# Designed miniproteins, single chains, continued (3), part 89

Each design is a single chain, and the fold is of that chain. pLDDT is the mean over its residues in the fold that is shown.

## One batch from the design tools (miniprotein)

Design m11078
Fold by ESMFold2-Fast:
Order: C-alpha cells, then structure tokens, then sequence
Structure m11078 (fold): chain A 89 residues (1-89)
C-alpha cells in the first residue's frame, strides 16, 4: 500500500504540473480501479467547461487525487485516526 500512496502522490504532482495524461496513468497503476479513474476524467472535462486558468484546474485536480487517497480507505480507518489523536492527548 505504500507504493500505492507514492503513486497517488506522484499523480497529484503530475496534475499540479499540468501532466494530466501522466496523472491518469499513475492513478490507473495505483488504484487499478477504472471507475475511479473515469470519475477523475469526468472531473477534468467539467473543469475544462469552466474556462478557468490551467493553474486553478491543476490545483483542483491535485486536490481531487489527494481526496482519492483517503476515499480508498474504509470509514473505520478514518475513525481510528481520530481515536489515535485523542489517545495521544
């Protein structure tokens, strides 16, 4: 799973640099989930329809990819993170 996280971070960076093709390829390799990759593709098409600058589009896509890193994890893992912070108090 560490390799998946690194690939997702590289995909997010590729998106920030404007390399959408490389970002999508890295997402396919990291997740292996065509449905998620297709959702990201649709998000890119929606961003194109907004007539925003490439920089804004790149930031938006990078944030979406980062959100996918957390979405691949179960609700239980999110709860464990919260409980761990409380236990460290």
Amino acid sequence: EEEKRRLLLEAARAALEGNYEEALELLEKALGDEEVVEEVRKAIEELENLDVDEEVKNIGLAKAILALMYRDKSVEERREAHERFEKEL
Scores: mean pLDDT 66

Design m11079
Fold by ESMFold2-Fast:
Structure m11079 (fold): chain A 64 residues (1-64)
Amino acid sequence: EEKKKEEIEIALKFAETGSVEYAEKLKPYADEKEKAHIEGIILQLEGRFDKREEMEEARNKLLE
């Protein structure tokens, strides 16, 4: 079936946009191992987002 093409296309868009929504759309095309990997990626993205915000706050305080 054409699952590989669809998966690659969605993964490519995810790589370009970095959107969690595209990562979630990859789950239906993934096996158990791949699904767990995608969940890990989503968690990592959310973690990076929080860390980035914390760093910006600390940086603003330092500038004062």
Scores: mean pLDDT 65

Design m11080
Fold by ESMFold2-Fast:
Structure m11080 (fold): chain A 80 residues (1-80)
Amino acid sequence: SAAREAQIARVRALRGLSPEEAVAAARAIIASSDLPEALKAELLAYLDLVERLLRTASPADRAEMIERLVAALVGAIEAA
């Protein structure tokens, strides 16, 4: 579906942002998505964890965390 393809494209575009910008943009994508409310709550809790870990993470760990975030969000959208 065009809507699903557009959401996945928005999620993949997070790689082009700073880690902090990527988390903020991911929150907006989740909030505006058609995902089940329970899954949105779980993903937002995961983003809270990522945001906390980014404060002390090395540059390599920061990049890996954003890649894992993108993978998790793409998987959630494809499974819905």
Scores: mean pLDDT 85

Design m11081
Fold by ESMFold2-Fast:
Formats: sequence, C-alpha cells, structure tokens
Structure m11081 (fold): chain A 73 residues (1-73)
Amino acid sequence: VEKARELLLKVAEEMEKSEDGLTVGEAAKKLGVSMKEVREAVRALQEAGVVPKDATVGEAIALVKLQQKEEEE
C-alpha cells in the first residue's frame, strides 16, 4: 500500500513540475515506471480503501496528493 501511494505521489509531482500539461503516461515514463505499474498501484489502493473503487487513474493520483497534504499539516 505505501509503495503504491508513494508511486502515485511521484507521478503527481512530475505532472505538477511540467507546465506543458504532462500526461500520467509521460510522467510515469520520466520516472522509469510502466503504466501497468501505475494501474496496479491504483488497484492496490482501491482494494485497501484508500481511493474509491470507481476512481480513474487521474482521480486516484489527485486524491493521494490531497491526502498527503493533509498528513503534512
């Protein structure tokens, strides 16, 4: 679960650093991870109840980022 969450947070950070509108796939490629690994991370978090079961990959990334901000404050 923690590794899955960390992966989605790293993808979110790469998307934010890019002012050019980086896609999830492009962010994953910059991190050296496959879209399969990103989808498996989302699935693991859905099974753990961290994100909704109907969440898209983009929604899961946004939710994980929001949750991380709450934990830091």
Scores: mean pLDDT 75

Design m11082
Fold by ESMFold2-Fast:
Structure m11082 (fold): chain A 95 residues (1-95)
Amino acid sequence: TEERIRELERFALDPAASAEEIRRKAEELLEELVKEKDYDGIVALSNALSRAALEWARRGDFERARALVLEGASAGVILLSEAVKKLVEEKELKK
């Protein structure tokens, strides 16, 4: 997982990559991590996308920065949804 995230972060910082290509690859990796139930990997991916987004914003490329922020937000929503589901299940077990 760490290698896949490092490769994506490197790709996301490549000036030759378009915003659409970065978004597509990030979405593909997120889908894989969700299927694997690798929640630590999803957290690491979200953090990597945030770092890349900040770097592109510093370079003045707000389109790439925006694409990376949207993918990071999607990862965060997935993590929150899973946490809420687990909390609901725990409450029902207590009844």
Scores: mean pLDDT 73

Design m11083
Fold by ESMFold2-Fast:
Structure m11083 (fold): chain A 62 residues (1-62)
Amino acid sequence: MKRAEEAKKIAEEIVEKYKNESKDTIEDEILKKVQPILEGLSDDEADEVVKYIVELLEKVQK
């Protein structure tokens, strides 16, 4: 699995695990686990992952 895909999967797993928590809690937990992976990605791949995470968080607030 590509690192970008791994980061997206981790974000999805955190959203599912913490789906009853606040958006801020979910975002913080995603950042803690995903940030080290993002630091190893290209700017384009990191931007793609961040955009995906933002879309996941928007769905949680609905």
Scores: mean pLDDT 78

Design m11084
Fold by ESMFold2-Fast:
Structure m11084 (fold): chain A 71 residues (1-71)
Amino acid sequence: SMMEVKEKAYSRLQELAAEVQRLVEQGDYDGALQKIEEFKEEAKKTLPEEVYEEVNSQLDRLKQWVLQRQR
């Protein structure tokens, strides 16, 4: 169902956010950005368009957070 697809996507997004935070705390900003881009490409290929648009919006927000911390 669409609800189960969204729940799984958001669960994986939370796992990505935790990994990205860990990489940023270690000073690995390039690694953090790479993880976000890899997730974005996989999400585009695997998720329905409606779910992908929501996830992509969250990924863009996460990317901006990393870029802000890099300063």
Scores: mean pLDDT 85

Design m11085
Fold by ESMFold2-Fast:
Structure m11085 (fold): chain A 68 residues (1-68)
Amino acid sequence: SMAEEEELRRRARELAEEFKKKLLELGVDSVEYEVVDAETVRLTITHDGETTVLELSLEELERFLELF
C-alpha cells in the first residue's frame, strides 16, 4: 500500500542519515545519499580524494549500523 511505501521510505532516510553521521564521525570527507526506492539507498562516500558509490538495502544498512 501507499502508506507502507511511505513508512519504508521514511525508514530508509532515517537509516541513511544515521549511517552518514557515523561515517563522518569516522573521518570520511563527505557522504551523500539518495533513496532510490522503498528498499534501496545509494550512498556516495568521498575520503582522501576517493569516491565510492554503494547501493544498500535497508537490511544491509541495519547490519552495518550494528557493526558501529
Scores: mean pLDDT 81

Design m11086
Fold by ESMFold2-Fast:
Structure m11086 (fold): chain A 62 residues (1-62)
Amino acid sequence: SEERLREIERILTLYHMGVLTPEQARQRLVELGFDPALVDQAIAELEKGGVSRELLEELARS
């Protein structure tokens, strides 16, 4: 959903800005009910330069 996608984007933005550690970003997303494996994949992709739209959509549906 759009709301879940915005939640993901907000937390990943805070992580990218250095406000959250990787562990804090993972914890917040998992607590919001997102799939831990997809969260770990999204953080790994972000470390490489950016997260694919396809992965963000899949994570938002988890």
Scores: mean pLDDT 84

Design m11087
Fold by ESMFold2-Fast:
Structure m11087 (fold): chain A 70 residues (1-70)
Amino acid sequence: MEAGKAITRALAEAEKRLRAAGASREYVDEVVARIKRLAEELRRQGASVEEILEAMRRLTEEAIARLRAA
């Protein structure tokens, strides 16, 4: 399962980046849950692995930007 491995790696990287940005445990858990939900929805819609990874990356960047703006 190539897609599953890539998505798992992307989730771990997102969590690491959020923690490095100073996110609370609660915020990390919330954002990771949102990323997982997004990945599942895109996969159901037939999106490519590349599209899923790009969407996950954008959501992570938006979450970090929101954290920094607060």
Scores: mean pLDDT 81

Design m11088
Fold by ESMFold2-Fast:
Structure m11088 (fold): chain A 85 residues (1-85)
Amino acid sequence: SPLEERIKKLLEELGELQKQLAEALKNKDYEKAIEIVEKIREKSLELIDLAIEMETDPEVRAELEAGREEFEKDAKKLIEYLKSK
């Protein structure tokens, strides 16, 4: 389905970004690391939003929405940490 293809593409893109993040951190390129973390954040949130859209159980959907908020907070904290370097 088009939704499954989008999920697959997002997972492939996230895998590549994670490799790039590891390299940027190894090189102490914190400016580049921040750019990569923001891209990981955007694509991860899209993946979570697709999971919420697919979910028909309102209890499970509420759990996914709570997880989305926690992920957003953690990503923001990481970006602020990297900006302090």
Scores: mean pLDDT 88

Design m11089
Fold by ESMFold2-Fast:
Structure m11089 (fold): chain A 95 residues (1-95)
Amino acid sequence: GMMAEKAMEAAGKGGLEAVKGSKTATSGAAAGVSLSGAGASALIGDRAGKSEEGAREAEIDGKAGEQAALDGGGKEGAEAAEKGGKEAAEYALKG
């Protein structure tokens, strides 16, 4: 539904900002892929009628994106990934 679309938007925006805030291309790409996964998990969970499971996977993917950005020294990228992943998980849970 509409909440899954908002989850994907939050994850996508967080992923783009994480790429911009990352200090290396590799860490930025890893963070972006993780946030893309968070949005996908939210959408798949919604469509499968498993919004709680989708929200849990989105939270895990968001944290992975935060860690990837931090490992590259991108504090601003890590903060963007954390925010995007958290918002995606919250929207997924609202189903």
Scores: mean pLDDT 79

Design m11090
Fold by ESMFold2-Fast:
Structure m11090 (fold): chain A 62 residues (1-62)
Amino acid sequence: SQKLVDDAVKEIIAANPDATKEEIQAARDVYQNAVDHASSDAGKKQIIDEAKKERIAELKEK
């Protein structure tokens, strides 16, 4: 759902205030694609949570 995507994007912005608009949009696109392909609400949340964790780790390591 849109709320799951919006909440995940807000968390990545809070964790990475130096993230560019392009990086934020790319993360949103990944989250949106994940929810569009998941067959269950629990699956959508899990995929978003995992993608968010990976994105935050990427931004902190680079």
Scores: mean pLDDT 72

Design m11091
Fold by ESMFold2-Fast:
Structure m11091 (fold): chain A 73 residues (1-73)
Amino acid sequence: MLTHEEILKLIAELMDGIIENNNDEEEMEKLFEEAKKKYPEIPEESMKAALEYFKSLSLEELEKLRKYLKELI
């Protein structure tokens, strides 16, 4: 089972990737593949759902969530 710290790091990496790439689909696919390699214990469907959720947020909302997340790591 992933630690709380590992889960927070994964979420932060997904958020940072989306913020940096501004919904570029090619870069999003690369981010997804890198996340699968780093966190093979997470089901692919769950990782896709998380990525799609973060993509559905505005950049301002995503940046606010990322700021809160950094205080937890």
Scores: mean pLDDT 72

Design m11092
Fold by ESMFold2-Fast:
Structure m11092 (fold): chain A 75 residues (1-75)
Amino acid sequence: SMAERLREALRELGVSEETIERIVEATKENGDTLAAAVKAAAEAGLSEEEIKRLLILMGASEEGAEEAAKRAIAA
């Protein structure tokens, strides 16, 4: 599921369990999509670099992750 992949990726990045659960819950409430996860991560206070690393761990290309992370922080 998206939630399990998201938890695994956030743990790999060293994100706290409290922040992981907050991001996962917000993602589920907003359609359980990768776009919802990126928005939830930005709202939870993850940096552009952390969001880029999250996207790479979830299967995005490095270039795609960079573009998406910049867009998420700008929103």
Scores: mean pLDDT 83

Design m11093
Fold by ESMFold2-Fast:
Structure m11093 (fold): chain A 87 residues (1-87)
Amino acid sequence: SPFDAVKAAAIAELEALRAASTNPVARALIDETIARLRGVRSLEEARALAEATGRALRANADKIPAAELQRIEDLLVRFLTLAADAE
């Protein structure tokens, strides 16, 4: 489905960000987000995940390099936009 394709693309991009990251907090948050994203089946669940991940990123902003934080946030915004368009 278009939604599954958008989800697969987001997982691949998160895996690439994780591979490029040397920050243990960022890596842990990306790993949790990938695991949760694999279970997402609806736009409602996608919104809930993006919101929860955004809160976790903001709570750990001082522990993650600003450029890396921005890349993860931009990915979540892009994922949510594309997921909404796939409905």
Scores: mean pLDDT 87

Design m11094
Fold by ESMFold2-Fast:
Structure m11094 (fold): chain A 100 residues (1-100)
Amino acid sequence: MKSEVEKHEELIEELEEYIRKLSKEELLEALDIFHEFMLELFKDDPEKKKEIENLYEAVKKKLAEAKTLEEAREIAVEFFRLMSTDLSPEQLEELLEKIK
């Protein structure tokens, strides 16, 4: 599905650019919005919900321990990139609208 892959890549790039502009407080808010979005998408999948919750807790801990804003942004980018592999282009666009 070449056109879907291209759209997915463009949306991931837009998400990464947006995340790299955020303050530490805004990064935490974006993570909370993303977490709620993912839990709603996978509400009927208890194993996936547990995976999402475990990853979210790990990322929040790393983000709290980040010494610089640049480090915090890259931690958030890696998390969003990893979790976004399971999202469709339409779901990524919806997510971007919610966090902006």
Scores: mean pLDDT 79

Design m11095
Fold by ESMFold2-Fast:
Structure m11095 (fold): chain A 78 residues (1-78)
Amino acid sequence: SKAEELEQEILKKLKELAEKDPKLFEETMKKIHEIGLETKEELKKRTGDESKVTDEEAIETLEKALRVVEEAMKKLEE
């Protein structure tokens, strides 16, 4: 539920970015992808197992992605 709410908010904002600024949308998507890769690398270093993603870690990753999208939305308004 919390993860679904974060995902829906991210998707809504990404759709607005894609409509208003396709280039900023591409840059934002790249940053979100990098966040996902960083999470996998941290898990590998700390646990030695990329499959050990907790629900809490998934939510943290979504929260980081949401912040990146919100930063892009702010730049769009400038």
Scores: mean pLDDT 73

Design m11096
Fold by ESMFold2-Fast:
Structure m11096 (fold): chain A 97 residues (1-97)
Amino acid sequence: TVEERIREIVRTGLAELRQNFAAMSRRERLRQLAALLDRVGEVLGPRPTGRQLSIVAREIAEFLEENPEVRAALLKELRTLIGGTLRLALEAEGIEL
């Protein structure tokens, strides 16, 4: 399903980002995160449903909870990259940007 593909892309991409996080510059982190969001956007298409955005936001929120050492830096990069609709979905999961 689309939902299963979204979860797999987000989980895999965030895990890869975490493995290299300490060795990456801010520019490299922004590039990697932007590439991940682009891959998610390709699966979602031009009109994602609220449910699909909620799945993305929940996977990000769970990752941030499990990886507190990268939380502050990753939130800073997300503030730079994400649009209003995903921001609202993240706020619903308790993530303030």
Scores: mean pLDDT 81

Design m11097
Fold by ESMFold2-Fast:
Structure m11097 (fold): chain A 69 residues (1-69)
Amino acid sequence: RMSPGEVAEALLTETSFSVEQVADLLREELGGLPEPLHVDRERLVALLTRYRQGELSVEELDREIRALS
C-alpha cells in the first residue's frame, strides 16, 4: 500500500485534480486504514499547497499528514 505522501504526489502530478480534490481523496484513504487517521480538511489543503509549492518533500509530506491526526 502506498504511503499518504506517495498517494498525494501521484494525485498532484498525474491528475488535473485541485488541491481540494486531492485532500478529499486522501481523507477517504486515511479513513480506510486499519488504524484510521482523521485529518481536518482545511489543514490538509494547506499542507498539500505547501508541497505543490516545493516547500516539502514526499517524506516530509507523509510525516506532516500523520502529525495532523
Scores: mean pLDDT 76

Design m11098
Fold by ESMFold2-Fast:
Structure m11098 (fold): chain A 81 residues (1-81)
Amino acid sequence: SYEEELTKILVEKMKLSPELAEKLARRIVHGEDIPEDPELPAENRLILEEAIGMKRIMLALGYSEEEAMEKVIESLKKALE
């Protein structure tokens, strides 16, 4: 699932706990805002907010949920290299 792939990226690349990574992955998939968290640096939070913003824009432009999520995942992988 997209949630599982995102959780793995957040754990491996952002070094977040599995619990926080799963929570944030779910929020990204559902287009929910990213809350402040002591484990999440402001710079990393901004990267996640930008990914959600891109998803919202793509959906508004008529792209499918699947196309939008694939682009979100691709963008996050590049941003977190």
Scores: mean pLDDT 84

Design m11099
Fold by ESMFold2-Fast:
Structure m11099 (fold): chain A 77 residues (1-77)
Amino acid sequence: MEELKRKAEELEKQAEAYRTFAEQAANPGSRNRELLLRAAEHYRKAAEAYRKGDVEEGEKHLKEAQEDIEAFYALVA
């Protein structure tokens, strides 16, 4: 259980980091900002799932967050 709580804390930090990045580095209403905010939301949902011990749901949201981040970097490359 401690491992899942630590993972949740790390994912919560990632959610805050990407939300801050979206606010500072991307224009409001842009696709880039939407992808970063969506990734942050998925990281937050993954963290909530891990805190509840729902590893399957956590992994699903984590994968979605990572796909959103990859889509963001593909769009700006």
Scores: mean pLDDT 81

Design m11100
Fold by ESMFold2-Fast:
Structure m11100 (fold): chain A 64 residues (1-64)
Amino acid sequence: MEEELKRFEEEAIKKLKEAIENGDQDGVDQTLAEYVRRLMEEFGLSPAEALKRANEVKKKAEEI
């Protein structure tokens, strides 16, 4: 489960970085919303924890 979470996080960061580089704000918003939804539905995270992780991947995409 943790390895799948890490891979999913890396995929989300890559998609976010591409959307940010393209100036695609809708793509950024949709990628974050999908990431939160899948964390809650597939991994059983609380909304608060899913949102915290989404904020972390957004920061990583902006910094990397």
Scores: mean pLDDT 79

Design m11101
Fold by ESMFold2-Fast:
Structure m11101 (fold): chain A 106 residues (1-106)
Amino acid sequence: MSTLEKLEETLKKHSHIPAHYISAFHLTVLEYLGKATPRERERLRELRENHLTPEQIEIIERAAKEIAELYKKYQENKEDKEKSLELAKKITEVEIKTIEELSKLS
């Protein structure tokens, strides 16, 4: 099974997870990358204050930081097809693990 197929199966299995968890996760990655717009930063703050527990915030922060570091390495190695594919696979594996951890708290 490909990493993408594993992600799709994980999302289907955990479709009961509120969309705000996934949104907060992606927005936190953008914040760590320094790419979040002012509107996205305000939305992340709203999600953290109104929709997430401290435990969920900790899981999201940890995973988002890891993905941001992997994505920086991906950008540095964009011309190395084998290395960039390995890094993309690792990013997807962190996303799957994070979705599974968040589902246990929902």
Scores: mean pLDDT 78

Design m11102
Fold by ESMFold2-Fast:
Structure m11102 (fold): chain A 116 residues (1-116)
Amino acid sequence: SDERRATALRELEELLSEAGLEPVALPAEVLSRLKTLGVSDETAAYIGAAAQHAGVSPAVVADALLDLSLATGVVGDTEAAELAIALLKGKTVDEAVADLTPAGIAELKHLFETGI
C-alpha cells in the first residue's frame, strides 16, 4: 500500500540519517534492474547507501530482490526499503530475504506456536 511504502521509506531515511549515510548513486546496469522490479530512483539510491554500509555489492542486493520477487510475486519500493532497513540493522542479505519470503514467515509462525 502507499502508506506502507511511505512508512518504510521514512524509517529507512531515519536510519540512514542516524548512521550518517548519504544516498549513493548506483551503476546504470543495477539501477535498470531495480527499476524493472518497480523500485524508484530515490529508493534505489537508499539501497546504494545501505549496501555500502553492509559491505555488499549493489548487484547482490538486486539479485536478492529478484529472488524475493520470484518467491513472493511482489517486489517494489516497499520491499526494497524493507530489505535496506534490514541491512542497516545488521542482517545479512540472505537473512533479510528469508524473513520476507512466505517460507520465512511460515517458519517464524511455527517458532511462535512451538515456543508458547
Scores: mean pLDDT 77

Design m11103
Fold by ESMFold2-Fast:
Structure m11103 (fold): chain A 98 residues (1-98)
Amino acid sequence: MTQTSLAPFGEGETATATSVNPVDGEKTVLEVEMLPGKAKITVKLITKKNEVYELGEFEVDAERARSFRDVPLGSLLRYDEDGKPVKINSVAEMLAAA
């Protein structure tokens, strides 16, 4: 997978990192929206057909949001036995991938 890193960001900014699967062109997108004292973290899968699947949406403290800068997006994308994307259940699962 080719992955872009999150740019350095401050309060009130939104940063996006994208990983592209070279086999099928699917995109895994991590979006971090910086809010006063907290951040909103969203992970999405965009298919070749432009279908959007939300894999997870979480709120974290602003200090913890910086830990997502270096998360390997390919490690967040898993498929079940039926080939469907598996949702991320917690912030701890995302950070364990880093």
Scores: mean pLDDT 70

Design m11104
Fold by ESMFold2-Fast:
Structure m11104 (fold): chain A 86 residues (1-86)
Amino acid sequence: SMDELKKKAIELLKKAIEAIKKGDLDSAIQYLNEAMKTILSMEELPPTRQTALVLQLIGAQIDIELGRLDEAIKEIENVIETLKSL
């Protein structure tokens, strides 16, 4: 269901934040990739909303690669709040 996909995406994004905080950036990237796949599986979301959320998570991955870890966490937290509001 849509609610189960939202819950899964939120749990993956929370795991990504915890991985960033522990300095496990490889695991953080893996969790973000799994969250993006989960969001793209949410067929009941408009394609424009799916694209916006995925682009925001790509931005978070770029910030991780650039060492902007606080910015990456903030971007991920914003996606979590958007998913909760759906």
Scores: mean pLDDT 91

Design m11105
Fold by ESMFold2-Fast:
Order: C-alpha cells, then sequence, then structure tokens
Structure m11105 (fold): chain A 69 residues (1-69)
C-alpha cells in the first residue's frame, strides 16, 4: 500500500541519515559513502521505481553534504 511504502521510505532514509552523520563525526567519509551506496542498492529492490527515484535524490543530497565538509 502507499502508506506502507511511505513508512519504509521514511525508515530507510532515517537509517541512512543517522549512519552518514555517525561516520561524518568519526571523519570516515569514505565509509559513509560506501554504506550509502549499499542502502541505495537495497532500496532499488524494495521500493517502487517512483519512490526509489525520490529516495535516490535524497541520498545524493546526503552525499553532496558529506563531500562539502
Amino acid sequence: SPAEEELLFEMMLGVADLAAGTYEKLNQIEEAEKLLEKIVKQAEKLLSPETYKKFKDYIEEIKKELKKR
């Protein structure tokens, strides 16, 4: 259902953001990027194409912020 997919999207995004923030504080930016790539690959299998596109855009924003700092 759309509600279940939205919940899954929010949960996966929350995990990605928390993990990226944790690695950033440890100055492990390359490890953060590797983890985000693995999360994106899992999202492609679990989410619809439309929701996956939105998810990928959010992850690309997180990656850009990591590289600016």
Scores: mean pLDDT 79

Design m11106
Fold by ESMFold2-Fast:
Structure m11106 (fold): chain A 111 residues (1-111)
Amino acid sequence: LKELYERLKELLDRLYTLASNAASAIAAGDWAAAEEEVRRLLEVTEELIRVLEEIAKLTKDEELRKQAEELRELAERVRAARTPAELQAALTALLRQANKALFIVEDILRE
C-alpha cells in the first residue's frame, strides 16, 4: 500500500509538471506543443487512475473508487477540449480532483 501511495505522489507531480508545460505552451500560442504535453498528461492520468483503483480495491474504499471514476470523466474532458480556454478549465479540474484523491489516500494511511 505505501509503495502505491509513493507511486501516486510521483504521478501527481508529473501531472503538475505536464499541466504547467501545457499552460506555458497555450500562453505562447503554441497549440501543437500544448497538444503534445496533453497527450503525455493523459498517459500519466491513465496510470494514476489504475493506481487509485488498485488502492481502492485493497482498502475497499468506495469513495476512492468514485474518485477514480471522476478522474476518467475529467480525462475525457481534457481529451475533448478544442480551445485554449476549454483545455485550461479541464486541466484545472483534473488537477484538483487528482489532488483530492491523494488527500483521501493520505487519510486512509494515517488511520
Scores: mean pLDDT 86

Design m11107
Fold by ESMFold2-Fast:
Formats: structure tokens, sequence, C-alpha cells
Structure m11107 (fold): chain A 89 residues (1-89)
């Protein structure tokens, strides 16, 4: 689970960087999530996107936090797919 979370977070960070959406604060929390996989880091990223009024991104990272807290790897992967769709369109 920890390695699968790490892979998903690295993918999410790469997608956000390509979209020009990675601030120093977003990077800090996602790098911490790669290190320990804690849902708190995803909640912090969701809050940062909510402050930017990027509600779809805020919802995706909130869903990722909930999936990690519940041990739901399928839900986490589904949230990554939603993130990819948001950032392509």
Amino acid sequence: MEEEIREIVRRALDLLEKAGLVTPEVRQHLEAAIEDGSPEHFERVARLFAQQRRWELAMVFRDMADAIADGDIEGLRKSLEVLEKILKE
C-alpha cells in the first residue's frame, strides 16, 4: 500500500507540474505524502486548491485523502484518473 500510494503521488505531482499548478506549498505537501503516505498531506493540498477556487482539484485531493484513510487503493487510483482528465481538459 505505501509503495502504491508513493507511485500515485509521484504521478499526480508530475501531472500538476506539467499543468503549471505546483506552488512551493503544494510541492512540500506532495513530497511529504511520497515520504509517509499520510492522508493529512492530501487534505492540505485540497485546502490550497480550494483557496485558489480550483474546486474540482480540491475535491479530487479530498477524495484521495479519504481513500488513503480507508485503505481504498482502487478509490485512490480512480481519483488519479479523474485528476488526469481535469488536467487534460
Scores: mean pLDDT 84

Design m11108
Fold by ESMFold2-Fast:
Structure m11108 (fold): chain A 94 residues (1-94)
Amino acid sequence: SMEEKVEELKEETYKKLKEIVEEGKRNNWSDEELIERLLKELKEFYEKLLELGASKEQATKEVNEVIEKLMKEGVITAEQAREINEKFNKYVEE
């Protein structure tokens, strides 16, 4: 079903985002580089959700939930989450 595909994609995306953060730590990336790499993955997740038939509102909600989970689990800081949300919202509004 679409719901099962969305959940699977969400879990896969969350795993990839954690891998990006760990790569950034190993390579001493700047916050700017880390945010841009995470944002690219989140944009790809958003586009894949739209391809599955999700509305822009539904796809945006799913992306926001992933960002919130990363922050709540301590994978990213609250400041990083804020910057990602601001840049992602600008992307969706364009």
Scores: mean pLDDT 88

Design m11109
Fold by ESMFold2-Fast:
Structure m11109 (fold): chain A 58 residues (1-58)
Amino acid sequence: GSILESAMADLGLSEEQIREIAAVRDDEEKLREVAERLGISVEQARGAADAYLLELSE
């Protein structure tokens, strides 16, 4: 929905990249590594993961 699409547009990330972030959301070290690779902050990565999970939990 709109929350995920807004996160994608704001961060310049694909749905696959946000899905990857969501998969490692509870692993702080991996989340940091993915955020660095994508050129975003850990805080932005957590926000993107939360947006993705919120879209799945209706």
Scores: mean pLDDT 78

Design m11110
Fold by ESMFold2-Fast:
Structure m11110 (fold): chain A 140 residues (1-140)
Amino acid sequence: MEKIKEILRKAAEEMGLSDEEIERVIQAFEDALVTVPALKKLVEGVKDFTEEERNELILFARMVAASPMTPAELLGVVPLLYIAAIELDEKRIVEMLDAKVERELTPEQKRVFYRAVKELGKLLNIPKAVEYAEKKIAEL
């Protein structure tokens, strides 16, 4: 938990977010864990999901991908959803989140965002997410 928050705070600072916006990043992250208990399992290193938990994660990811968000809200929630979608091999969700990031972030913010995905992927031991993030960074 604390190491994830450290990665998110550092990414928010690198995006040029204010102290108030950095707190919104952390609040959005914490709210997501309360709203989707399956995300809390993921951040605690649990990779065995029930069909119900998988469906909950996918439904939440679809709602997030379709909803307009501030850079702070996006940074708090979307890196974890990328990692979850990659772990679950949900290619369509990954594509929807890529489209959201491309639409809502500047090129410099996208670099910081994918670096955060990479660092979170390393922390959570999800090598596919690390590989995906490195590919996206190389394309920027």
Scores: mean pLDDT 84

Design m11111
Fold by ESMFold2-Fast:
Structure m11111 (fold): chain A 81 residues (1-81)
Amino acid sequence: MEELVELLRKLAEHPGVPESYRQALRDLIPLVEKGDLEALRETVRILERIKAYAESKGDEELVQLANEAIELARKEIERLQ
């Protein structure tokens, strides 16, 4: 969880991420920290959109960060189910 939250904070401040997605991540972080399963699912949806956007811009570093966050969020969802 701590590693996921740290990575989400990095993405929420990343200049390559559109402000609407950065704001969505900032709003989701406190719910993710509480283990809210629906917030984790929404976080994966937002991260998939960030990844698609990064791929469209050729931002390979941002694609890797988004992929890492997606994998951590999916593992946390599996842990809570």
Scores: mean pLDDT 87

